# Designed miniproteins, single chains, continued (4), part 6

Each design is a single chain, and the fold is of that chain. pLDDT is the mean over its residues in the fold that is shown.

## One batch from the design tools (miniprotein)

Design m12175
Fold by ESMFold2-Fast:
Structure m12175 (fold): chain A 95 residues (1-95)
Amino acid sequence: DEEKLRRALELAERAIEKAREAGDTVSLIAAELLRKAAEMLLDAYRKGETPDMLEIDILIGLAKIAIGVSKLIGADEEILRLLREALRLLEEVMK
């Protein structure tokens, strides 16, 4: 679903902006990983190609770890919300 991928990319980009403003390096890493996964899926979808699912799985796995760490260290709730929603949309598309 191209709309879900575009939304995931938008949410990841907004999380990047907010994490940079907050100086939150861990959330920034999570957001960059989700952005890359969304871009890879969107590019493959547009080209009718099979994406590198191993790389995407690794990116999403690392993003989940980073989001968990961000929550534990008390990251901004809006940043966490953006990251979780982007992740949710990506996981829905990957089913």
Scores: mean pLDDT 88

Design m12176
Fold by ESMFold2-Fast:
Structure m12176 (fold): chain A 89 residues (1-89)
Amino acid sequence: HMTPEEIVRLLAEARNRIRELREQGKYDEAKKVAIETLKELVERSSDPELQRIAREALEKMEKADSFDELEAVFDEFTRRITAVLEQRR
């Protein structure tokens, strides 16, 4: 079970790591961080809607082949999750 605060923190930490890896040119490592973060949300979330959104993002992430695509997928995912969490307040 993950709280909304834990989800937001996990996504922020992953996004910061992806940025650092982009500065180093480490695409494969950045993609691994993104995929592992999405998998953790699927495994630890008890929310079927969040799990569905994360699974859809995983499919898009597997197809990403550049930092721009990887970051676009991750940022879209983060916006969708944030919107869902805000609607439940």
Scores: mean pLDDT 85

Design m12177
Fold by ESMFold2-Fast:
Structure m12177 (fold): chain A 89 residues (1-89)
Amino acid sequence: MKEEYERELRRLEEEYPEYVALIREEMPNATPLELVLAGLALKAKEKGIDLEEIVKKVEEEAKASEPTKENQEKIAEKIIELLKEELEK
C-alpha cells in the first residue's frame, strides 16, 4: 500500500514537478498518501473535476461509525482511487 503511493508520487513528480515541490513545501510532514492525494487534487482542479463531489461521495459511503486514523486513511485511499479514474477519462 505505501509502496503504491510512493510509485504514484514518483509519477506526479515526473509529470508535475512544480506542483509536487509546492505541496512538499506547504506540507513538509505529509505522508506519501497525503502528497499523492494533494497532487491528484490539484491535477483534478486543473481539469475542472469536481473534487467536492468526489469527497462527499466517499464520505457518504464511509458513513462514519467513528473518526479514527484508520478510517481517515481508508477515506483518503478511496478518494485517490476515484480521482485516478476521473483523470484517466
Scores: mean pLDDT 70

Design m12178
Fold by ESMFold2-Fast:
Structure m12178 (fold): chain A 84 residues (1-84)
Amino acid sequence: SKEEELIKTLMDLLRSHPAFLEALRELNPELAEAVEKGDRETIKKIYEALKKKHPEVDSIEGLKAYIESHTAEELAREIVEALK
């Protein structure tokens, strides 16, 4: 489905972003480990949380633009905050 493709795209984008993973580990080491392992349930929760605050992430183009428009530290902070 479109949502499954978006979740997979988010997983690939986050896991291929070393600076983001380092920043995320400083804020929430358990969350960083889950993302690095490709835990689908965790990525799905991140996607749903981001979609509530940033509806533009409902497309692959919008999701990529969202991630690319943030620094590694900003992206890690936004994701941790979105999950609260």
Scores: mean pLDDT 86

Design m12179
Fold by ESMFold2-Fast:
Structure m12179 (fold): chain A 81 residues (1-81)
Amino acid sequence: SPEVERARRFMDQVIALVEAGDLDAAITLLRMEAKHSPNPEVSEIARETAERLERAKSVEEAREIVREGGKRIIEALEKQA
């Protein structure tokens, strides 16, 4: 679906920021998604993912947090179809 494709592109952008070491930018994007998403489940997952990223101690941990968050967001959107 177009919404799932947009979510994948969004998460790819968040992952790219994590890979670049820009955790602050990645957290900002996730908090913006949490604030502006019309889907309450996606909003909640984005908020949780941002909070987990704030506590991440390594880039490897940050990557896993974003991977898990992205999977949950996609699953939530697929349930809406």
Scores: mean pLDDT 85

Design m12180
Fold by ESMFold2-Fast:
Structure m12180 (fold): chain A 87 residues (1-87)
Amino acid sequence: MTVEKAEKALEEFRKALEEGDWEKAKESEKRLMEEIKKLVEEGKYEEAVRFIREGALYYADALEKEGRVEEAERIREAADEFLAKHT
């Protein structure tokens, strides 16, 4: 059931970012990272990797929407490197 909690946390993070509510995004990111840690502790590494990737992509898209293109590019590069290492 930890995967379902992580999915809910990721959706809350995505929604906050899409709304431009950076305070809610910060709180949702904290919850998402707590659920990702639980997935790692349970040995669900593939799911943990997926949530890290999706969270990073939502974050990058939100940064680009605000004109923070260089920061968005750095997040996308980090996500791509993480995927290359773990897939």
Scores: mean pLDDT 78

Design m12181
Fold by ESMFold2-Fast:
Structure m12181 (fold): chain A 104 residues (1-104)
Amino acid sequence: NIDNFRRGIRRDPPGTRRRGMNNFNLGRVHFDMGNFDDGIRHFNRAIDDTDPDTPVRGDAHMNRARMHMRMGNVDTMRRHGRRGVDTRRRAGVPDPPDTTVIDT
């Protein structure tokens, strides 16, 4: 629910976990709608608002990579995808299947 995510962002100071989660969820909504610039902006904020080595921070990096892939930015996609995998590993999340680390 976009309204709940926007409400959380307004009420929570920068750097809070809840603000990071709300930015992550808004990034996903914008991605699904094809609003790549807005999606990237929200995932960047989610990364800034979440602690290092958390699953959410890793997933934000991976979703930025998927978005750059859709835009044709291969080098940027590879950097963000790799960062997402490394962050998830440090957070104790299992690696994605070998067939693709960025997409399904």
Scores: mean pLDDT 74

Design m12182
Fold by ESMFold2-Fast:
Structure m12182 (fold): chain A 98 residues (1-98)
Amino acid sequence: MLAEAERLRQRRRELLAQEERDDPQATLARLDTLLRSMDALDAATAARIATQKLSPAQVAALRALTRDIEESLAVMMFRERMSREEIEARRAELEARI
C-alpha cells in the first residue's frame, strides 16, 4: 500500500511538471488511471484497518498520501481548464485585432 501510494505521488509530480495540452485523450487517460488507482488504494486501506493490521501511524500516513494524490488530481484538472480558457482568451484577442 505505501509503495503503491508513493508510486502514485511520483506519477502526480510528473503530470504536474508536464505542459501537455496537445493530446486531451492522453491527459484524460492519465487522470482516469490515477483515479482508479486511488480508489483501489482507499479500498485496500479500509480492509487493512478492519483487520487491525495497521498501526495508527501507518493509517495516518496512508490517509495523508491519499489526500495528497486527490489534491494533486484537483490541481491537474484545474490546470486543464485554465489552459482552455487561456486559448479562448487568446483567440478573442486575435479576433479583436481583425
Scores: mean pLDDT 59

Design m12183
Fold by ESMFold2-Fast:
Structure m12183 (fold): chain A 76 residues (1-76)
Amino acid sequence: SMEVLAASEPAEELREQVEELKKEALEAAKKGDLQKAVTLLVALGILGATARMAGHEEVARYAEEAMKEVEEAIEK
């Protein structure tokens, strides 16, 4: 298997990645760059799934909430 050691990043680092992607996605949505906003929304989904698989349930839930916030911004 691929080394699990590479996925042993602290939950804090994963949470920071979620926060960064959320900010970028919200900025893209505000600018009307729907292609970028949707791409970042997909990236948030992948990050959330990865966090859940790594046992970081709180980070996964945070990513899910970030996705909802971005989706709302796109639907404005």
Scores: mean pLDDT 78

Design m12184
Fold by ESMFold2-Fast:
Structure m12184 (fold): chain A 88 residues (1-88)
Amino acid sequence: KEVEEAKKKAEELFQRGIEAARTSPEGVRQVAEEARKLAEESKNPLFRGEFYGLASAMEQAAALPDPEERIRLLEEAGKQVLKSLDKA
């Protein structure tokens, strides 16, 4: 259940990040802040690391001027995070 809850939160953040990436770099930064908060609140080192990784990818995407490049970066990062959580 802990893995399922972490995966659900990661999926929700990933989906919101992708949607924000289409139009709003600021929206992506806001989702990154939520991911960082979840990482800080997590006692599990794997979950903490994956949420920090997602937040970092979102911050990088928010710096990109092209929406398509932002989406591509986030899709790759999201797939890696979800894949890692599936193994826990």
Scores: mean pLDDT 80

Design m12185
Fold by ESMFold2-Fast:
Structure m12185 (fold): chain A 90 residues (1-90)
Amino acid sequence: MLPSEEETRALAVELRAAVDLALIKSGKPIDVDHALRTIEEAIESGDPRVLELAIALAKALMSRPDLTPEQVARIEEALKRAEEALEKVR
């Protein structure tokens, strides 16, 4: 059976979040805007597994020393929204 478009989208977001998280933990360069889009897609998916990865990704991004104050504020807002979304599905 072919996966649904929604299931395929959730899997793609999960993979992107996991890769981005691994890159951040390894001290590798990452596109903050790309990571933020991944978090937003995770919130839209409503999948608890994907949301848990998005929360971990947001927290890892916050540990970066190269962030602007605007980027920090955007990540904090995304983290809050992801945590609220996870609470609603548990």
Scores: mean pLDDT 78

Design m12186
Fold by ESMFold2-Fast:
Structure m12186 (fold): chain A 57 residues (1-57)
Amino acid sequence: GSAEEAAAEGRRAAARHGEGPLSAEDAKALQTAGGVEVAAGTPADAAGTRAHIGGSA
């Protein structure tokens, strides 16, 4: 996947959950789309930030 796809997926997850915890499915979607290392239970806002930056962790 690309950083742009990861950023889009991260924004979608943040929009669904707000500041709530990221679901396991959304975490997997972010990892698949852009290779962003995000675990289930991570705040969606933090996951969105990682996806936007295109994190290489």
Scores: mean pLDDT 63

Design m12187
Fold by ESMFold2-Fast:
Structure m12187 (fold): chain A 89 residues (1-89)
Amino acid sequence: SSPVETLEGGVEGLREAIEEGRMETARFLLESISQQLRNIGLYDESARLSELARRLREVIDTKGPRHPEAIELAREGLRKAEEALKKLK
């Protein structure tokens, strides 16, 4: 598969995880998408998603996966991933 197709699949998976309230899955997918972006040279976008995934892990560990702050961090990560995907199309 092309790097764009792989990234599209990751973004769709992230959207689905957020809609289903699966915040630990969303964190894993943010880390996965960050690595995909790094592999194609989008280093700034990769670093932003990596930082959001780290913050999301901290919120899940301290406040729980159902906390509003966890949901907002995951949604911010989805928005940033979608912005990165648009740059490749």
Scores: mean pLDDT 88

Design m12188
Fold by ESMFold2-Fast:
Structure m12188 (fold): chain A 92 residues (1-92)
Amino acid sequence: KIRELTIFFNTAVLYYQYQQKKDPALKEGLEEALKAYPELKLEEIKAAAEPAAKIYERMAALAAAEPPAEVRKEAQEEVIKEVEELYKKVKE
């Protein structure tokens, strides 16, 4: 389940970044992910892209702040729950 959520989340963030940057490397990575993981539906990835990017930006800001291990653990658990809810939402 965590592996599936991680692949879903990373692919959604990658899709958002590609839409913003139009970078060929991001497009290649997106196509590779969709080919490697056929359970990923492009429509679901598109629906999740912006919400996933917001979660990613918050994680990046937290990582840059180098918080204590306890705070980092709590943030990681919260992110997993948010990604799980997002995945459930786009499957509806």
Scores: mean pLDDT 78

Design m12189
Fold by ESMFold2-Fast:
Structure m12189 (fold): chain A 63 residues (1-63)
Amino acid sequence: EELEEIVDRLLAATRGGYAAAGVTWPLSDEELRERIRAALEANAEDPLGLATQRYKEIKEKEK
């Protein structure tokens, strides 16, 4: 699959999750896309898990 397609799917999933939870969207779409790309490049064998963990870390730091 194209990297950009995976990034788009992860971005949509993260955005949808925030909307469903009624939580403030903490990052711009561009910032989140870059974070997702970095996570996928760092660990291609578990891109969803890594991206999710990175996002949770960012969310916790913004408390």
Scores: mean pLDDT 63

Design m12190
Fold by ESMFold2-Fast:
Structure m12190 (fold): chain A 107 residues (1-107)
Amino acid sequence: MEEQIKKMTEEFLKRIKEAAERSVDDALKEVLKAISYFVNLAKEAPVELQPLIIEYFEKFFDEAQKILTEAAAREDPEKAVEIGKLLSEVKEKVMDYLRQLLAEKEA
């Protein structure tokens, strides 16, 4: 399981980097696909794997946020600030949801 999560994380980061070379909007679409993957994985996975999924999601999102913020800064520094704020809000909401799923499965 861990090797599969690691492989998928690396594949999503590669897709985000490639999309960011085209546009920030394309990269955001790839981030949304990755979020859907982690959320669905967390819903289906047993409680023992939840901490691992949360850890890989957090590491994934931190790297994705860096890629998108750097790409946005190349286009417009003001847009980079807006993208950074948006991604921070999205990260908080997804992390809260993943932690809630863990708490419900532990109960």
Scores: mean pLDDT 84

Design m12191
Fold by ESMFold2-Fast:
Structure m12191 (fold): chain A 62 residues (1-62)
Amino acid sequence: EEEELARRGLEQEHAGAASDATVGVKPEDVRALIRYGLEQALKVEKDGAKETYEELLKRIKA
């Protein structure tokens, strides 16, 4: 709808203006986000993913 189009327009304009700053994101921050995502996935999946989770964490740490 038009209301959502207006909001998305503002987000796109802001993203375009701030892209330069976003491009400067540090690799350490990216790794932390990936690790966090894996931990959340483990919490949701629980028992069955335990071994796979350990393997994935090893790869991320390396």
Scores: mean pLDDT 56

Design m12192
Fold by ESMFold2-Fast:
Structure m12192 (fold): chain A 100 residues (1-100)
Amino acid sequence: SYLDKLLAGIDRAVEFIRRNPEEAEARFREAAAKLAEFGDDQYEALGETIALAEYLASQGKVELLEPYLPLIHRVLFEIAIKDPNAFLKAQVYAIKKNKE
């Protein structure tokens, strides 16, 4: 399901940030690049991208995110149309995990 893949991506990114916070920028670029691909892995990559973007924004690195915002918005919009509950649950989950 979209939700399961989004949550898996979020969990993977949060664990990565905890172990390698200095690598978060490079990991974000890798995850965001996968959003340009079609297929099932796009939703897991979206979950990773959301969690990494939240972290980088919290570090004051919002300018780093700006070139990727149109792509992120497009994929988020597609999911929100297909399953708005999955989208909202993933957003809440990412916020909760980043506070732990």
Scores: mean pLDDT 77

Design m12193
Fold by ESMFold2-Fast:
Structure m12193 (fold): chain A 86 residues (1-86)
Amino acid sequence: SGQKKEEIQRLYAELKAIRDFLVELGFPEIGIDEPVQPSPQQQKRQEQLYQDMKERAPNLSKTDINNIIIRYGILEGKLARLVRES
């Protein structure tokens, strides 16, 4: 149905917006391939991003960093579930 595809595209757009925001802060681009389930490489990149943000963006509070990471993880998890259900 179109509703599921629209939701998937909405999630991609929001994930892209978060990645673009992080790139604007000077972080390397996170090349996450859609529409597949998160790979071990993608998961490792997310963990490394959190550490990199703590080291490279000391002007961001821990709360700000945690909120970005939590939001990204929630959206990516939702996307993975929708893709598996297709």
Scores: mean pLDDT 67

Design m12194
Fold by ESMFold2-Fast:
Structure m12194 (fold): chain A 108 residues (1-108)
Amino acid sequence: MKEEVRRLAEKRGLLTVLNVVDKMDEVALEIVLKALKRGKYDLATGIALAGSRGIETLKKVLEAVLEGEEKTDELMLKSDPLVASALSLFRKTDREDLEEALEEVKKK
């Protein structure tokens, strides 16, 4: 899985994903791989950034964005730059894709 994520990220010049690929767990890697295969690069980069801080951070970020703008803004003010970048990318992502990613995180 990690090697497939690396190959797809390299092929598409996604340097941010490449920089954090070794910091993600298997659940985050699976979600990133599915997003990359579907050409959803903002989703893939957001999952990689938040997932590099751990699966609980990824879950918290996805939940905040799905709750709405006020929760997203509160979390962004308290977040490190990688997590803040993930929040910004998820704002540009379709709600359905964010809900699917959150369900995959919850299955762990």
Scores: mean pLDDT 84

Design m12195
Fold by ESMFold2-Fast:
Structure m12195 (fold): chain A 88 residues (1-88)
Amino acid sequence: MLEEARERAVEVARELAEVAREVAELYEKQGKLLKAISYRFLALAAEVEAYLLESGRIKDLELVEQALRSAEAALEELRKELEELKKK
């Protein structure tokens, strides 16, 4: 089910970009500008990935599912970092 996997991969990549922007904003508020820049770069990379997935250029189901798994793992770790930052 290529289209279903693609839709989920796009959704997760867009969520990753959103959470990365929130983490960047919190680091910026803490004065940790180099970390903020790194997470803003991650957000841009995630947006590009979502664009490529949405474009249909990636036709290999295995690659789409691999992208989904990687984005889900990154999102899980980043959400943990966001919650830790919110406690400060």
Scores: mean pLDDT 82

Design m12196
Fold by ESMFold2-Fast:
Structure m12196 (fold): chain A 84 residues (1-84)
Amino acid sequence: SLEEQRQHAIEALRKGIAETRAFVSTLDLSPDDRARIDGLLAELEGLIAQLQDPSLSEAQFTEVFEQALQTVRELGEFLAPYVP
């Protein structure tokens, strides 16, 4: 169902955040890099909180989800130099 698809999307994002936090905890980051990563993770958590709103239309859900995917891409690009 559409509701199940939405829940799976939210769970995937939450799992990605948890895995990213676990990875970042192994890195010796500069204060500036730490602040940037923490900011992107906080933004992504805010978007996930918005996606949990049951009053969102399909169009509204899609818009917020696309914003979350953009934040995931930015986080991935920022972390790319730290991946072996």
Scores: mean pLDDT 86

Design m12197
Fold by ESMFold2-Fast:
Structure m12197 (fold): chain A 90 residues (1-90)
Amino acid sequence: MEELVKRAEEIEEKAKAGELTEEEWLEAAELQVELNRLRNTDPELEPLAEAYREAALELAKKLNAKGEAEESKIEEARELFEKKLEELLK
């Protein structure tokens, strides 16, 4: 678990220092799902998936809050994140 947390922190630092690539956004989504599964032993993961999508989007907003809003990038991240989560949950 701590290793996954460290990886997530590294992605966050990259976002703060510069711009995340689309592949890194998808990796962040995968890490969020994995961390959710590890932190919650409850088999009812599906009800939490939507909350996790919202949390990941809020995180993306905070990481890209400086300068002008990158709304198109945030919206694209939302679609990619949701698609990836649905694939992982199947």
Scores: mean pLDDT 57

Design m12198
Fold by ESMFold2-Fast:
Structure m12198 (fold): chain A 82 residues (1-82)
Amino acid sequence: MEAEIERLEAAVREAAERFLAAGERVRAGERVEEALEEGLAALEEMRRAVEAAVTDPELRALALQALADAEAQLRALAAAVR
């Protein structure tokens, strides 16, 4: 259980960091298509972690909605830059 919790925490942290780095590159207009793909992959990792670990239905729904909003924002940002 302890090792699983540590692995989950590390995976979510790494995914969040990659998402933020990808978002920064999209904002800067740097390799936008590749940065978008990296950000979306990181969000998918976070989504899987939420579905696996979050047992409270309301908190799960809120977390999944936040990830969906983050995806929509990243895609909109990518569409606004070139």
Scores: mean pLDDT 80

Design m12199
Fold by ESMFold2-Fast:
Structure m12199 (fold): chain A 74 residues (1-74)
Amino acid sequence: MSLEEKIEFVESLPGLSEREKEVLKEILKTVEDYKKGKLSEEEADKRINELLSGLSSEELDKVIEALAKLTEKE
C-alpha cells in the first residue's frame, strides 16, 4: 500500500478525531521518510515518540489500533 493510500484510509476511518488522524498521518510520513533514508532511525523514533506524547491514553489506544490495522494490510 502506498503512503497516499494509507493517508486516504486514515481520513476515511470512523471514530477518529481530526487530531488523531493528523498524528496518524504524521507517523506514516515519518516511517516513509525513514524507509527512503531521509531520516535516521533515532530521528524517526524521536519524532514518533514526540507525536504520541501529546495524546491522551484513549487517543493513544485509538492511534495504535489504527496503525496495527494499517500494518496488517501491508
Scores: mean pLDDT 78

Design m12200
Fold by ESMFold2-Fast:
Structure m12200 (fold): chain A 76 residues (1-76)
Amino acid sequence: VTAADLMAALQALAATVAASDESAEVRELIRQGLEYALQSRYDEAIAALERAIAASTDPALRAAVERLKGLLEERR
């Protein structure tokens, strides 16, 4: 996984979140996951993203979060 792959996944997720009517809970879980990932706390980041996936009703957002989660799992 390259920095470019991670950046592309983050940009796609940001666009999907902006276009989505997802709840504040889902948005906060995504924010926490990204913050943990920036701190290289990958286990906590993955856990937060998994909770976001479980709470999400938007298939596109769920797919984008799952894609980011997979990239983070490759880095730990």
Scores: mean pLDDT 77

Design m12201
Fold by ESMFold2-Fast:
Structure m12201 (fold): chain A 65 residues (1-65)
Amino acid sequence: GNEEAIEAARKAFELAGGRESASVEEAVAAGKQVSSLAATAIWEAGKVTGRERITLEEVERAIRL
């Protein structure tokens, strides 16, 4: 569910060394260690925004939509 994806994304950001923001590349790599769902959500948020860094809030918004 959406809550599982959000929690997995949060863990990925912690592993990437940033609580609220991280580089898309590092966050996706960390996400793959947590779950494929987290990795996919982070990757999609990064590609949609076109930014090198994304925030956890941006990923959470994308998941909750």
Scores: mean pLDDT 76

Design m12202
Fold by ESMFold2-Fast:
Structure m12202 (fold): chain A 80 residues (1-80)
Amino acid sequence: SREELERELIEVAREVSEIKKLAEKETNPDRKAQVEELIRQAVEAINKASEALSKGDYETAREYLEQAREIIREAKKLLG
């Protein structure tokens, strides 16, 4: 439902904020650069999910939320 997707969007945005805080503390420059790039990709996916939700395209919103979750998973792996 729309309400479920809105809750997921908020949760995913919070996870990105958490990863941003962890990335600021990362001392390895290569890992930091990789995580920052993943953060940029996750933010783009979240923005596209939000746009799809505003247009009533719940299927597209769900797909972009799935992409954001996968990107977040990759970022968390790099940060350990």
Scores: mean pLDDT 89

Design m12203
Fold by ESMFold2-Fast:
Structure m12203 (fold): chain A 65 residues (1-65)
Amino acid sequence: DFEKRVEEIVKIAKESGVSSEDLKALVEGKAPFKANHRDFLLKLGEIAVNGESYKEELLEAAERL
């Protein structure tokens, strides 16, 4: 469910201190790695199922931050 993934990404981004700009940079592969980014990526990995790409969900989550 796209909406549930977006909401969960928004939640873990807020918990990890990841900003809208940080999410956009991560999607583009440009962000320097910060400690909060590692925590966020570990939590994002727990959501990942069946090797799906979360690019669209990450961009939508960035709009809601």
Scores: mean pLDDT 69

Design m12204
Fold by ESMFold2-Fast:
Structure m12204 (fold): chain A 79 residues (1-79)
Amino acid sequence: MEERIQRLRERIRELLEKLRENRDKIPVSRYIALTLRLIGLEFELELIEEKPEEERERELERIEEELERIEEEIKELTS
């Protein structure tokens, strides 16, 4: 569990750095929206540790899916 949460936090940090590095390639509105979405996911990961184990698995899966969608959007904008 902890390793999975740590991995997701690390991915979020990597994506935030990628946004910062590619700021010139990304429209300001998209940059702000993606940054806020990533910050929101980081906050949700903090709350996961308080949830029952079965709910944690479901929430982690949802967060992973959303993170994949954000990653695809960033890839599109930076390609």
Scores: mean pLDDT 82

Design m12205
Fold by ESMFold2-Fast:
Structure m12205 (fold): chain A 97 residues (1-97)
Amino acid sequence: MKPNIERIKKNVEEVMSKYSLEDIAKKLNVSRETVEKAVKLLLEGETRVYDIAKKLNISVETAVRIVTFLLTGDYNEAKMPLPAETRALIVDTGLLE
Protein backbone atom coordinates (compact mmCIF):
# COMPACT_ATOMS: atom_id res chain seq x y z
CA MET A 1 0.00 0.00 0.00
CA LYS A 2 1.40 3.43 -0.97
CA PRO A 3 2.25 5.62 2.09
CA ASN A 4 0.68 9.09 2.11
CA ILE A 5 3.80 11.03 1.04
CA GLU A 6 1.95 14.40 1.15
CA ARG A 7 1.02 13.86 4.83
CA ILE A 8 4.58 12.72 5.65
CA LYS A 9 6.06 15.85 3.98
CA LYS A 10 3.59 18.12 5.80
CA ASN A 11 4.44 16.55 9.19
CA VAL A 12 8.21 16.81 8.57
CA GLU A 13 7.88 20.47 7.46
CA GLU A 14 5.77 21.29 10.56
CA VAL A 15 8.39 19.74 12.90
CA MET A 16 11.17 21.59 11.01
CA SER A 17 9.28 24.89 11.50
CA LYS A 18 9.29 24.35 15.32
CA TYR A 19 12.79 22.88 15.80
CA SER A 20 16.20 23.51 14.22
CA LEU A 21 18.29 20.59 12.92
CA GLU A 22 20.66 21.21 15.85
CA ASP A 23 17.80 20.99 18.41
CA ILE A 24 16.51 17.73 16.88
CA ALA A 25 20.04 16.25 16.79
CA LYS A 26 20.55 17.17 20.48
CA LYS A 27 17.16 15.73 21.57
CA LEU A 28 17.77 12.43 19.72
CA ASN A 29 21.52 12.25 20.58
CA VAL A 30 22.57 11.97 16.90
CA SER A 31 24.65 14.18 14.58
CA ARG A 32 23.10 17.18 12.79
CA GLU A 33 24.20 15.59 9.48
CA THR A 34 22.24 12.39 10.30
CA VAL A 35 19.04 14.42 10.96
CA GLU A 36 19.56 16.47 7.76
CA LYS A 37 20.00 13.30 5.65
CA ALA A 38 16.95 11.67 7.30
CA VAL A 39 14.80 14.76 6.52
CA LYS A 40 16.01 14.70 2.89
CA LEU A 41 15.19 10.98 2.53
CA LEU A 42 11.65 11.44 3.95
CA LEU A 43 11.01 14.48 1.71
CA GLU A 44 12.23 12.42 -1.30
CA GLY A 45 9.55 9.80 -0.44
CA GLU A 46 11.69 7.19 1.36
CA THR A 47 9.40 5.92 4.15
CA ARG A 48 10.99 2.50 4.83
CA VAL A 49 12.83 2.79 8.15
CA TYR A 50 15.12 -0.17 7.31
CA ASP A 51 16.26 1.56 4.09
CA ILE A 52 16.78 4.87 5.95
CA ALA A 53 18.88 3.07 8.61
CA LYS A 54 20.96 1.36 5.87
CA LYS A 55 21.50 4.57 3.85
CA LEU A 56 22.50 6.58 6.95
CA ASN A 57 24.61 3.72 8.40
CA ILE A 58 22.75 3.83 11.73
CA SER A 59 20.82 1.25 13.78
CA VAL A 60 17.16 0.53 13.00
CA GLU A 61 16.31 1.69 16.57
CA THR A 62 17.99 5.08 15.91
CA ALA A 63 16.22 5.39 12.52
CA VAL A 64 12.83 4.62 14.18
CA ARG A 65 13.46 7.33 16.82
CA ILE A 66 14.44 9.94 14.19
CA VAL A 67 11.50 9.14 11.86
CA THR A 68 8.97 9.05 14.75
CA PHE A 69 10.13 12.48 15.97
CA LEU A 70 10.09 13.96 12.43
CA LEU A 71 6.53 12.63 11.86
CA THR A 72 5.04 13.50 15.30
CA GLY A 73 7.22 16.24 16.85
CA ASP A 74 6.90 14.29 20.12
CA TYR A 75 10.12 13.35 21.89
CA ASN A 76 8.24 11.07 24.33
CA GLU A 77 6.63 9.17 21.43
CA ALA A 78 10.12 8.67 19.94
CA LYS A 79 11.19 7.08 23.27
CA MET A 80 8.26 4.64 23.48
CA PRO A 81 9.24 1.20 24.88
CA LEU A 82 8.03 -0.63 21.78
CA PRO A 83 10.43 -3.08 20.11
CA ALA A 84 12.33 -1.35 17.28
CA GLU A 85 11.15 -3.99 14.78
CA THR A 86 7.46 -3.38 15.67
CA ARG A 87 7.81 0.41 15.42
CA ALA A 88 9.69 0.10 12.09
CA LEU A 89 6.86 -2.04 10.66
CA ILE A 90 4.24 0.54 11.76
CA VAL A 91 6.19 3.40 10.13
CA ASP A 92 6.97 1.37 6.96
CA THR A 93 3.31 0.32 6.44
CA GLY A 94 1.83 3.71 7.40
CA LEU A 95 -0.64 1.90 9.67
CA LEU A 96 -1.87 4.37 12.25
CA GLU A 97 -4.81 3.37 14.48
Scores: mean pLDDT 70

Design m12206
Fold by ESMFold2-Fast:
Structure m12206 (fold): chain A 76 residues (1-76)
Amino acid sequence: SLQDLLQQLVDRGALTQAQADLILRASEVMDKESVTKLLQRALDLLDRSAVSPRSDIDRGVADVAIAVLITVSRQS
């Protein structure tokens, strides 16, 4: 679920609990499927960054995706 994806990002240190709660609330007015896909992609990129020669790029893409979601959630 969206809540489970957000909790996984909190557990990995990619989000604070407050940021996860903000995104969850904002998801009521956002396309939940797009948000879910973006969060899943961020988790996949964080996992790949641990083992990939492209780790810096994968980490950077995940960080940007998360930052965009936080920003959009604040504007909502």
Scores: mean pLDDT 74

Design m12207
Fold by ESMFold2-Fast:
Structure m12207 (fold): chain A 59 residues (1-59)
Amino acid sequence: LYRSKIDGKVFSSLFEALSHYTLHIPDAKALYIDEEGNMYLFTDKGLLKIKPEEVVEKL
């Protein structure tokens, strides 16, 4: 199980938890999630890489 660090919601998979996090990034120009759970967000500051452990905790 995986817990979202933003709102404490629990999900059955890492991908579901990371997809939930995308709802909190409405101004991202592009979004990609790789097979390891890394998120790649294109913003006005360039490409931002977010590691899964920064936004999700494994239970």
Scores: mean pLDDT 74

Design m12208
Fold by ESMFold2-Fast:
Structure m12208 (fold): chain A 84 residues (1-84)
Amino acid sequence: ALAELERLDAEIVAAGQTVLDPSASLAQKRAALATFERAAARFLALLEGLGVAPDVLARVRAHLDGLLAQMRAQVAAAEAAAAA
């Protein structure tokens, strides 16, 4: 469980870096967003399975939802720039 959480954390960080990378293609940013969504969902599921307190889980979920919204906004901005 801990090793999987560490791997998922690394995936989340790497995906975020790709979305923010100005040299990354739109296709790479879209793929990174999909990876972020999958890894974040799995991370939350593992924390729930470990019996983490509901208030702690709610705070982690809110934080990841905020990051996901930021990543989606970055991809949307890149799509708009590519369309212009």
Scores: mean pLDDT 83

